Designed miniproteins, single chains, continued (2). Designs and how they scored, part 20

Each design is a single chain, and the fold is of that chain. pLDDT is the mean over its residues in the fold that is shown.

## One batch from the design tools (miniprotein)

Design m4708
Fold by ESMFold2-Fast:
Structure m4708 (fold): chain A 76 residues (1-76)
Amino acid sequence: MYPIPYLIEMTLDYIRGLIEKGEYEKAAKVLERLLAMARQGGDEETASLFEKALQAVKEGNKEEALKYLDEVRERL
């Protein structure tokens, strides 16, 4: 089950900070955990957004990664 909105927002802020610092490997690991939790919780829409953010991070595409994180925030 994914965490409550407050904890999700804090985690998204942490991931944003990692991406801004160029810490893409660490950002990817956190996103993989969030993706797994969203899938386990049956939130397929949020899981899709985390998957797209993870792909962008793995490709080094900071702009796309931040865009998908913002889309997750809009759903909270």
Scores: mean pLDDT 80

Design m4709
Fold by ESMFold2-Fast:
Structure m4709 (fold): chain A 60 residues (1-60)
Amino acid sequence: TGIKVVAVKDYVAKTPDELTVKKGDKLTVLEVVDDDWVKAKNEETGETGKVPIYYLEELT
């Protein structure tokens, strides 16, 4: 959806469909998968994948 978010803690991908993020990485949310997961692009690495929503905070 183009929403800008920041990772508030580190997450390491557990499957090929998931995205690794570091605390402080800025991401763009591309799609809401469900209540717990979003598909996002990590703007620092250029990689895309699923991240748990509770690892992210919206930039306002």
Scores: mean pLDDT 81

Design m4710
Fold by ESMFold2-Fast:
Structure m4710 (fold): chain A 92 residues (1-92)
Amino acid sequence: SSAIDSAVDRLKAAAARRGGSATVSVSGTTLSLSLSGLTPLQITALALSLIGRELEGASVNLTVSGTSLSVTVSGLSDAEIVALLDTVEGLL
C-alpha cells in the first residue's frame, strides 16, 4: 500500500540520517527489517519494543549481530506494519 511505502521511505531516511541503513521487505502479512549502524542502547530499545510489548498477536524472530539488527514479524495487517515501522523510526 502507499501508506506502507511512505513508512518505509521515512524509516530509510531516518536510518541514513544517523549514518546507518535500513532494508525493508513486506510480503503479505510479513515484515522483514534489517537495520545497521545502531548503538547498544538503540539495539536494546528496539529488541524490547519488537519482542515483548508492542506486537501482541504477531510472531517475531529477531537476530542481533554487532551494530546490526534483523527482524521478521508475521501476522500483521497493513495498519500494524505502518505502526511498527513508525515505532522503529522513532527509536532511531
Scores: mean pLDDT 81

Design m4711
Fold by ESMFold2-Fast:
Structure m4711 (fold): chain A 116 residues (1-116)
Amino acid sequence: EEEKKKADEEFLKEIAERLGIPYKPDMTDAEKAIAYIAYQFLDSLEKAGLPKEVIEELKQLIRDYLEGKISFEEFEKRLHQLAEKLPDSVREALEQFLEAIRKAREGKTLEEIMKE
């Protein structure tokens, strides 16, 4: 139990560092799931060869949402606007990313989201 908790905390700290947000031990399960989903999504986009400027804009949007600076509705709107400037192959990935975030907000676990 203690060792599992420590491993989860270290993993979340790594995600927070890569997203450029401060790690908070009191993150909700939904916030943890969103951070993980965002981290995996950004990694996939970097591997697909997206420009660094686009990756940084996505990181900033995710950061603003997780810090409560913007609503989820505003977050979706800005992601949709960004998707209009991206190749069609990336647009579908962005829609899947948004759907995963919606499921996390509705209380689905990370395991349930990743299997669906």
Scores: mean pLDDT 73

Design m4712
Fold by ESMFold2-Fast:
Structure m4712 (fold): chain A 59 residues (1-59)
Amino acid sequence: SLIEQAKKLAKQAAEAGKAGDVEKSHQLATQAIDLLVQAGIPRDKAIEEVNRWIDEAEA
């Protein structure tokens, strides 16, 4: 599903961020947000959800 793909991208964004690859982290996070928007989630809520997943993956 688009939601499962977005969650995987959010985890990859967290890993890239931990590795110091800020540009790749931002690109992956943006792709995750776009997938949630395609799934019918409003962009503001999609941004909040992806950031939550990234924070959880970094913890």
Scores: mean pLDDT 85

Design m4713
Fold by ESMFold2-Fast:
Structure m4713 (fold): chain A 78 residues (1-78)
Amino acid sequence: KDRELEILKEGSEEVAKRSKENGDEKTKEYAEEAVRAAEAGDVEKAYQYFLEAAKQAVKNDDKETVNIAIETYRELKE
């Protein structure tokens, strides 16, 4: 639980940062919600917002942000 929260928080912070730099405002908003949920200890909500951010990055062809999301997901599953 604590490990998942930390990974989701760090990964979502990086997704928010990169999507902001790339002008992907919607992905940034979802990623910021994921960070907020992780800080509140809500693993389920953090994960759902993280997935929405990843989905939005894919729709926007934001390959750099998608790669960060994939790396975060890999860490969550290991």
Scores: mean pLDDT 84

Design m4714
Fold by ESMFold2-Fast:
Structure m4714 (fold): chain A 57 residues (1-57)
Amino acid sequence: MKELLKKIGEIIRLIGEKLDLEADKSLSEEEKEKKLKEIEERIKKLKEEIEKLEKEL
């Protein structure tokens, strides 16, 4: 239960990082894309972990 909430909190934090990165005008499009892909991959992994926790009996 607490682990699920912690993972949700981590996703929210990563979304915040993504928004900050998108707002950063000092980075090139290529650098933004690379960082956005990295953040989205981390979010994807956390979502998979949440789904796994929901399905465990």
Scores: mean pLDDT 78

Design m4715
Fold by ESMFold2-Fast:
Structure m4715 (fold): chain A 82 residues (1-82)
Amino acid sequence: SEDLEAEILFALAAMDLAIYRNQIKNAKTKEEKIKFYEDGLKALEKHLERLRSLPDSPVTRRGIAFLEEEIKKLKEELEKLK
């Protein structure tokens, strides 16, 4: 079931986002914060590529839109740190 695969990939992406957001919040140095932003972006971009490889459906469209917006926010936040 491609819809189940999309839901699982979305859940994994949401979990990674939560983990990296928590790591960013608890980072003690600017350098650690930058690293967590960069690692988080790589992880989310990988999930986005996987979702984009699945057949088009309301589930994949929703997951893609969510990840694109969250990746954009992380990139904007990272640029403000540099």
Scores: mean pLDDT 88

Design m4716
Fold by ESMFold2-Fast:
Structure m4716 (fold): chain A 61 residues (1-61)
Amino acid sequence: MKLLEEAKKLYEEGKYEEALKKAIEYLKKTNPVLAKAAEDAAKYAKDYKELAETIIKYLES
């Protein structure tokens, strides 16, 4: 849960790329298949904010 809290804090600070990296790091431990999909999506993302928000919301579910 520490990685998720760090991701949320970074997102609130406007550090969306760092928030996304922390969220993906936690996702790798819980669902490695979705983590790989998120990493691939990040390579083509023009805006990290929406992707970080989506992953954080998924992890809170």
Scores: mean pLDDT 80

Design m4717
Fold by ESMFold2-Fast:
Structure m4717 (fold): chain A 77 residues (1-77)
Amino acid sequence: MNEEMYNFAKEYIEDMRKTAESGAPLERSLALYQQIVSVLELMYDVFKGGPKEVVEEIKKELERAKKQLEEVQSALQ
């Protein structure tokens, strides 16, 4: 596994989450959480053959991101 690429992706996702949580408009938060989900799905595809602990971490983060996306979608309705 490329640890630098994994760490870069984790930091990139965390920066998007911080932006979404820092009082961004709901429409911007929606777009950010959609991007977070897309990046995590891409990470799963890239790292799914790696260590089990990494794969399980990505799965948990993807589940968390999908729940956050659903919350923002609900708030817009």
Scores: mean pLDDT 78

Design m4718
Fold by ESMFold2-Fast:
Structure m4718 (fold): chain A 77 residues (1-77)
Amino acid sequence: HLERLRELGASDELLAALEALSRAVSKGTFNRLAERVEEALEQARAASKALDTEGVMEAARRLGALVAEIRALVAAA
C-alpha cells in the first residue's frame, strides 16, 4: 500500500512514480519493486536513527537505483 511508503518517508514524486508503475507493469513486478523500495526506506530510517552514515549512504544508493529502474519502466510503458 502506497500509504505505508509515505509513512516511511517516500517523497510525493516517488509515490507518483510507483502509482504510474502499478498501471504500467504486472502486479508481480510492481509488488517486488514496491517491497524493495520499502526495505530501502526502512534501512535508511534505521541507519539515520543509529547515526550510521555509511548505512544511510548505502540505503540512499539502493533507493536511487530502484527509483531509476521504476522511472525507466514507466517511461518504457
Scores: mean pLDDT 79

Design m4719
Fold by ESMFold2-Fast:
Structure m4719 (fold): chain A 58 residues (1-58)
Amino acid sequence: MEKILEEAIEQLGKIDPDVADLLRVLSKIMSKEEFGLALVTELSKVDPELAEEVRKKL
């Protein structure tokens, strides 16, 4: 997994660990593009600036 995606999941996990754990599982099943979009969507509810940085790396 890209370092920035892992850092984003870790940050999300500090606020919603259940969602972060679900995203880690989905990263093995979803395509990179689908996973990135799901991560950005969840992250935007918590940290919109970090969500924008992750979106730029997709």
Scores: mean pLDDT 77

Design m4720
Fold by ESMFold2-Fast:
Structure m4720 (fold): chain A 89 residues (1-89)
Amino acid sequence: DLEALNQRLLELARNQDWEGLARLIEEHRDDRVVIGLAAGAVAAALAVEEGAHPETPLAREARALLEALERGELSPEEAAERLLALLEA
């Protein structure tokens, strides 16, 4: 269920549970829809926390990955790898 998965991704991102988010990304790294939802969740959660300053590098990079994935410029696997790199120290 994509709706349930999207809700879980948003919850993990809101709680800044980057380890849990990374686990789901790794499990679904070949799924374009799931990787897009994960990138969107990261961008949305950080934008809300930034308030008037939504230019957090992580949020900007996550949005760029989502947009590139939507344009077909990145494979799901490439987007997953880049997103995982953004979430891990």
Scores: mean pLDDT 75

Design m4721
Fold by ESMFold2-Fast:
Structure m4721 (fold): chain A 73 residues (1-73)
Amino acid sequence: SAEAEELIKKGVEAFKEGKYDEALELFKKAIEIAKEEGDEQLVDKVLSEAIATALETKAPEGSEIVLELEKLK
């Protein structure tokens, strides 16, 4: 889904800018769309991008975002 992929991009940008609540909501919306489409690979992509961004930024808040997204699997 082009919409879900755009939400992933916006989520990564918000995360890198320290806008953690906005990043979480964008990633949640991307997972919601992926689940509605039955696209398990896209759900995994959202999580992989969030994990990669958390590791790159080294922010403790990044681990909390990843944990919240894992609950949505």
Scores: mean pLDDT 83

Design m4722
Fold by ESMFold2-Fast:
Formats: C-alpha cells, structure tokens, sequence
Structure m4722 (fold): chain A 71 residues (1-71)
C-alpha cells in the first residue's frame, strides 16, 4: 500500500507522501462545508482525490491533526 501523511489545521492543509513520492493539497472553504483536493505522485502513478467535509466535522478537528492515509 502507498501512504501519505495528512496534516489538517483550521487554516491549512498539508500532505506528505512516503516512499519517495510527492504530494500536494488544496483546501477550498465553501458555505457550510470544506472541499479538499489531494494530488499524489508515487512510483510514476498520479492520483487525484477530492472530498467534501462538513463544517461541523472540520471544526471538530479544531487543532492540528496528523494521520497516515492509505492511497
């Protein structure tokens, strides 16, 4: 499995790929929700993942949260 580390704060989103890959992330604040886009390039494969999180769920992360994600 490929892994990326995701760090989320109320004002920023950062993603780091493991295993010598590259990762980038963007965050778009919308009324009542947050759109997140992740772009991962690992071992010559590029994948774009987009998701929408409710404002309530995003605010529940109210401090910095870091987790590893399987991609």
Amino acid sequence: MRRATVTVTPDALAVTASAGGTASASLERLPGKVRVSLSLAIDGAETVIEGVISREDFDAMGGESTFDTDV
Scores: mean pLDDT 60

Design m4723
Fold by ESMFold2-Fast:
Structure m4723 (fold): chain A 75 residues (1-75)
Amino acid sequence: MKEEIIKKLRAVAELASGPLKEVVEQAIREVEKETDLEKMLRIAKLLKQYAEAAKASPEVLAKIDEIISFLEKKL
């Protein structure tokens, strides 16, 4: 489960550039330290807010939405 979340976040990092890529990599580090799925979901939602503010590509936003949906279905 956690490994799948990290894999999906790494896919987002591959599509992201500049400051957004660093924020995604920080989110990966935070998720690696978490055991609580609700906290992982909060990290993913904060990442989405940052990506939207940064006007990320539709592909990046779609990948983040897939992570959020995956986590919500596991709660």
Scores: mean pLDDT 82

Design m4724
Fold by ESMFold2-Fast:
Structure m4724 (fold): chain A 78 residues (1-78)
Amino acid sequence: MQIEEIKKEAIEAAEKGDFSKAASLAASLGIESVAYEIEAERLEKEGAPEEEVEKKRELSKKALEAAKEIDEVIKKVE
C-alpha cells in the first residue's frame, strides 16, 4: 500500500538523519489524510454506500497515524 511505503521510506530517512525528507513525507501523508476525509464527506452527502465512506475514513486515519508515527521517530532520533 502507498501509505505504508511512504511511512517506511520516511522512517528510514529519519533514522539516517535526513529529517528534511522525513518531515516532507509526513506532511504529504497529512495532506492525503485531509483529502480522504473530504472525499468521505462528499460520498456521504451524495448517498454513497456506507462501506465506501468507511473505507475512505479508514484510509484518512491510516495516513494520519503514519504521519504521527514519522514525527515521533524524528523527535526520538533528533
Scores: mean pLDDT 82

Design m4725
Fold by ESMFold2-Fast:
Structure m4725 (fold): chain A 58 residues (1-58)
Amino acid sequence: VEDEVGKTLLDAARAALAGENPEEAIQRAVETLQKHLGLDRETAERAVRTVIKHLEDR
């Protein structure tokens, strides 16, 4: 399991919920997923947004 990828997703979701520059945090997470997992941008962005949705349900 890639704990770095999971932490990056969680950090991006927290930054999005904090509200100042959520798009920048999302883009960083997308780039990390593309680099580590070889995902295309659309798939990586979907994964990041899914994590954000789960955190919003807190």
Scores: mean pLDDT 71

Design m4726
Fold by ESMFold2-Fast:
Structure m4726 (fold): chain A 101 residues (1-101)
Amino acid sequence: SKFDEIKEKAIELLKRIKELVEKGQLTPEDYEAFKAELDSLIDELEKLRKENPARQDEADYLISILSAVKVALDELYRDGEAARPRVLELLNQAIEELEKI
């Protein structure tokens, strides 16, 4: 389904973000690119929820997870290494929650 495709893309994206965060190799260009990809997925989910009311709760849940990841990336970019352990924990939890849907 379209929802499953978006979910799979989200999981892959979060795993890519996690890898760079773990290595301490997140560049400003990576940060901007990942935020743009997260925004794109959120936009797709907002369209999907509007077109498929039966999937609204699932879409809203996915949007909430992706939005939390965006906030975590902002924290990492602002606070650097001090934020990294918290951001990694959030990314691990987000991936686990997405894989349960």
Scores: mean pLDDT 87

Design m4727
Fold by ESMFold2-Fast:
Structure m4727 (fold): chain A 84 residues (1-84)
Amino acid sequence: MIEPTEEEKKAVEEASKKIGKPLGLRVFDDIREAVEEYERLVKEGKNVILIGPGGVIKTNSEDLKKVAEEIAKVIKRPTVVYEL
């Protein structure tokens, strides 16, 4: 897990404001680690977005789907965004 940039943090903060829910952000060097974290958070009952370099890969939440593409315009690396 790597430190998010200020631009990536701002994209998630803007998404949080739009949906009215606090969001967490975890960035990875490897897509496999991001997929494993997505699956772990879903098993814990979290609503999550999985993002890769090419955009949104998947989400388990219709509410998060509304902001997922906007976040993926800024975040261009393996990432999970989740409801806290």
Scores: mean pLDDT 85

Design m4728
Fold by ESMFold2-Fast:
Structure m4728 (fold): chain A 75 residues (1-75)
Amino acid sequence: ADRARLEEVRRRARRLAEEGGGVDELAEVLQALAAGLGAEVSPAAARAIAQRMVDERGRVGAARALEAAADAALA
């Protein structure tokens, strides 16, 4: 795992939860999370996943889920 990338993901996800952001910004953070974990996710797939997370959790909940995922990967 790329620790520096995961730390950036955690910071960006926290900022999106606190300051706001849409599906496109969540999709960018999700792609960075996947890359930090050694996986590839296309922009289209990341957008679809981010939209589903927002539909299930709301925008703040989706951002906090990405923050929690990055935090777990850093543990």
Scores: mean pLDDT 85

Design m4729
Fold by ESMFold2-Fast:
Structure m4729 (fold): chain A 100 residues (1-100)
Amino acid sequence: MLTEQDELDIWVALGDIADAVGNARAAVRSYEKAIELAKKLGLSPEQLAELYFRLGRAYMALGDYEKAIEYFEKAIQLAPDSPLAPEARKMLEEARKKLN
């Protein structure tokens, strides 16, 4: 029987595979499912920030820069002092440049 944690790990892995093969739409879908489960399971702000960062990158690849901005901002807000925060800020600035 699959646990919700196993299902979360599978959706993250599917998102990572989709991203690696250039399937931005599948990556978005998989990371959105992972985030739903992460929230339900009460994952830490830092763990949620990592998933939001992955989703933001997937939206960048999809060309949805407004959604990319939203999720990079969420990642930074949840984990402003984490090792991913500088990269998230850089990606946020790149996404903003695409809209201007």
Scores: mean pLDDT 88

Design m4730
Fold by ESMFold2-Fast:
Structure m4730 (fold): chain A 75 residues (1-75)
Amino acid sequence: SAEEKARELIEKGVEALQKGDYDKARQYFEEAVKIYEELGDYEKAKILYDTMLEIFPDDEEVKKRYEEAKKKYEE
């Protein structure tokens, strides 16, 4: 299922972080966010964005996408 794919991507992202592959981790988390957004699971998408900002606190692109996403979720 799409939920299972998102969970697998999060697991791969965590594994990438443990290996020091930060760019790969970010990519996996971004793919998982996209799946949650496609499912309309905006609460899980928001939680994952919050987690990404804790891991990548100076990432201006993630911050911008999260702000844009929050506006979209209010629709």
Scores: mean pLDDT 83

Design m4731
Fold by ESMFold2-Fast:
Structure m4731 (fold): chain A 73 residues (1-73)
Amino acid sequence: HMEEEAQREFDKLIEYLKKHHLFTDEEIDALRAELAQLTPEQRLNIAESEIFYFLGFEGKDITELKERYLKRR
């Protein structure tokens, strides 16, 4: 059930961003709105890739992440 799996990973990503104060509440709402427009498969792919980054996997800085998902801000 890809849709349930995508929603679960998406929720984990949002909770992580809130818990670690990496995004403001307004930025999190904007991110949620942008990701909600994607297919379940696209959301799962994004959540999986970004979770490892947030768990201390080096490769990307937080500014690059914000620009990627909040380009209109």
Scores: mean pLDDT 60

Design m4732
Fold by ESMFold2-Fast:
Order: C-alpha cells, then sequence, then structure tokens
Structure m4732 (fold): chain A 81 residues (1-81)
C-alpha cells in the first residue's frame, strides 16, 4: 500500500493527476480489503479530487465518490452497532 501511495505522490508532483488518482484508488481498494475503512475513504476521496483536476470523464469521478460514500455509510453503521 505504501508503495502505491508513493507512486501516487510522485505522479501528482509531475502533474499526472489521472495517473495519481489511479494509484490512490488502488491503495484505497487495498485498505478496504484490510478493513481499514477510514484510510480507504480518504484515498477514494483523494482519487475523485484528482480525477476532477485531470478533467477525467465524469464517470471516473462519480465511481470514486460512490466508493467513498459506500464506505462512509459502512463505517457509520459500525460505529452505532
Amino acid sequence: IEELIEKAEEAEKEGKYEEAAKYYEEAGERYRKEGRLEEAIELYERAAELYRKANAPKEEVLRAEVEAGVLQLELAVRKVT
């Protein structure tokens, strides 16, 4: 996961926002699989932001936002149960 975040940060510094967003998505998916929902949410939100900066198709932005939203709901349910 750390390696993917480092690659995302490097791509971001080079202005490769779409590439950076893809790395953040990949890292977010891995955090999700580990049950680290708060970290996963942060990375999916970051990916959505970078897709917007890259002027990527709206579908890419919406997908990342939906993933973050679903995980936020899952986290909220866990906190009340």
Scores: mean pLDDT 77

Design m4733
Fold by ESMFold2-Fast:
Structure m4733 (fold): chain A 70 residues (1-70)
Amino acid sequence: SLKEKIRELILRLIALELRLIGLEFDKELIEKSDLPEEEKERKLKELEEEEKRLREEIEKLRKELEELEK
């Protein structure tokens, strides 16, 4: 049903938003670590790429939700 689809999209969005919050903590931990600068840059780049993918997925799901809640 439409209501079930909306619920599933909302729950998925919540899960992705929580992962984005987790990535911000991961970035802060890496920046504050005593790792070599080259290792920090590599790990931060990986997290930035994951953040980009998550934000693109969130935008797609938000558009789907907006279309359903018209």
Scores: mean pLDDT 85

Design m4734
Fold by ESMFold2-Fast:
Structure m4734 (fold): chain A 92 residues (1-92)
Amino acid sequence: MDNVKKAAEEAKRRAEKAGAKATVEVKGSTVTVTIEGADVGVALGAIGGSTEAWLAGAKATVKVEGDTVTLTIEGASDEAAAKGLRALAGGM
């Protein structure tokens, strides 16, 4: 999943610029992004990321708990997951 790795690094850089911390985990076809210290912009980016993943045929869930935003993309191809992560990064 080379595209996912590149998109994950971009999401991490964007989160750091926003004063947040991003963690990306890839387990098989499931990609989980956890962003701590997130603002409303990050939450909106995660919703956009879930929409892009869904349009690409994956299942995506966004969870917001205080200042922590978690985007989970399931059954994704490398390309679908990367699109979701890029949309998330664009919201930061």
Scores: mean pLDDT 76

Design m4735
Fold by ESMFold2-Fast:
Structure m4735 (fold): chain A 101 residues (1-101)
Amino acid sequence: MSLIVTHGDQAGRREVAERALEEGRALVDAGPEPLDPETLRLMEEAWEAAGVPERMRELLRRIAETGDAAEVQRLLGELQELLREAGVEEGEGVSTDPAAL
């Protein structure tokens, strides 16, 4: 699909995803200690109210729970992939012929 329906939708999706990444970065910067469950719940409710997609909220929750720098970097990478899904279409041009050899 090479048709862009609305430029505003694309910008809005990117802004939401960038906000999710910024929240993830803020959780990392807050320190390697896992957040209290009550704090996580309040943050999740705030993210939901802000319109952050549930997939991104799940990743943000994992970032907040992990406290491990390597896992945090991996989860931030998954958030970046969601950014691509939100603002980038799939590359199509692959023949769907089934290879039966």
Scores: mean pLDDT 60

Design m4736
Fold by ESMFold2-Fast:
Structure m4736 (fold): chain A 72 residues (1-72)
Amino acid sequence: MKKREEILKRIRELSKQFEEAFKNKDYETMKKILDELIELARELGDTLSARQLEEMKKYVEELIKRKKEIEK
């Protein structure tokens, strides 16, 4: 288990990467970042944030699927 300060620093870093991936429509990278954020939220015991991030991940997975269907 990481110290709280290290977890918060990692979340901040991942949030910046998530915004960059979103601007680039890189849904695969967004999904990977969400996986890491979910684990960090669970380490903090933040069940509400973890659940919201899981919902966001499902949405991003649908965007990946949709993009593949329209770009064939």
Scores: mean pLDDT 80

Design m4738
Fold by ESMFold2-Fast:
Structure m4738 (fold): chain A 56 residues (1-56)
Amino acid sequence: SLDEVRQAAREFARARLEGNYKEAIEAAKRVHDLIMQSPDREAALAAAREGVAEAR
């Protein structure tokens, strides 16, 4: 679950860097849903930050 948050956040950040705004919006929605469904919100937010940092 946390790995899925990290991966989704990475895909979101990559889509933004590539100018794929449609994909970025869909990925952002997915990240939000995964965080809201997580029993540990702080861990989920940390995983999302890690995923964004992994994007170039």
Scores: mean pLDDT 81

Design m4739
Fold by ESMFold2-Fast:
Structure m4739 (fold): chain A 61 residues (1-61)
Amino acid sequence: GPRAAAELVSREFGLPVEELLALLARGLSTDELAAELQRRFGLSPEQARGAAEGLLTLSTL
């Protein structure tokens, strides 16, 4: 579910859980989510892609 996804990605990438939950609630695509993670947290393109894919995949489990 979304909270478990945000908590796992938070641990792996050092990002705040509540901000990840807010981003998930916006219903962004993987590309849009990756771009937002780069803008907000200064992640590299590779890190942002991995975090976005992890968030979206795990949020549906």
Scores: mean pLDDT 85

Design m4740
Fold by ESMFold2-Fast:
Structure m4740 (fold): chain A 68 residues (1-68)
Amino acid sequence: SAALEEEIAALEKELRAALGAGDVARAREIITRLKELIRERYGDSPLAQRNIAGLDELEADLEARAAA
């Protein structure tokens, strides 16, 4: 739906802002929500799989940085 696509776009913008600010906790929260919305909008499509894989890599990087 258009509403889900708009929410995804808004959260992607917020994610970039959180990353730029060094707000790891906020970035992780947004990544979790983005994965949920991408699965809801695109299901188990190749587009969803690719985007979720990218978010998983970003989440792993943020967790590694938080653990150091």
Scores: mean pLDDT 84

Design m4741
Fold by ESMFold2-Fast:
Structure m4741 (fold): chain A 68 residues (1-68)
Amino acid sequence: MKVSIVGVKAAEGMPPEEFQRLVRELAEKYGARIEHLEGTGALLRVPEEKAEELARELEKRGFEVTIL
């Protein structure tokens, strides 16, 4: 299965615990694996076909997103 890595950073001023909760919820929804989750940053491993949809949802929530 081909996968993408999606890097995520919280919006300025968001508490780390809120960021981490939202990241976990979206990872479950999109079948992503959390490779790294610390403070206001995360790396998600996601099926390549779902990477764009996950990135779009994260951006809608005000997160800074990079597909690697």
Scores: mean pLDDT 82

Design m4742
Fold by ESMFold2-Fast:
Structure m4742 (fold): chain A 114 residues (1-114)
Amino acid sequence: SVLVLGVIVSQEFPGSMEEVQSVVDTFKQTLEEEGITVTETLGGIVSSPEEAEKLLTLYAALGVKKVLVIGPEEFANTVKPIAEKHGIELYYTDGSLEQAKQIAENIAEEIKSS
């Protein structure tokens, strides 16, 4: 199975870009351990819901169907209805590697069941 992964990072995320990379790497590694090949990772940093909508519009045009949001939960909750409008399934982590791993395992099961 093959996946193009979208990533949206909130500018309000308090961690470093190295922490963002660790989250994304853990997420991709977990998907690959579950037999899902990630062929592309598209990422962007956004400071507002309006910027998130522009990025999600681009992701939808590129065929992205699954997006990981990294940042505050309140930001993820604001972005969720925008993602749903574009037919994108949105997943969230506050920067936790454990949470990223759990989400990746759930996504792998969904893809394997499709």
Scores: mean pLDDT 83

Design m4743
Fold by ESMFold2-Fast:
Structure m4743 (fold): chain A 64 residues (1-64)
Amino acid sequence: MRYETLLERAVLRVIKKHGWLTVEEIAKLLNISKETAKEILDYLVEQGKVEKRVVDGKTYYRLK
């Protein structure tokens, strides 16, 4: 729970810098697992801070 805020800020910063990113790209950039990256991204989408789109079977995320 407490680390959620720290990783949330890191994910938001990375997305802001790069625009549209996949879960795999975010995980690689932050040196975290794809599972952890997806958990944080799903949380940020629920909070209305990030939007997601599926293109050709890949999910992309950006700041809302």
Scores: mean pLDDT 79

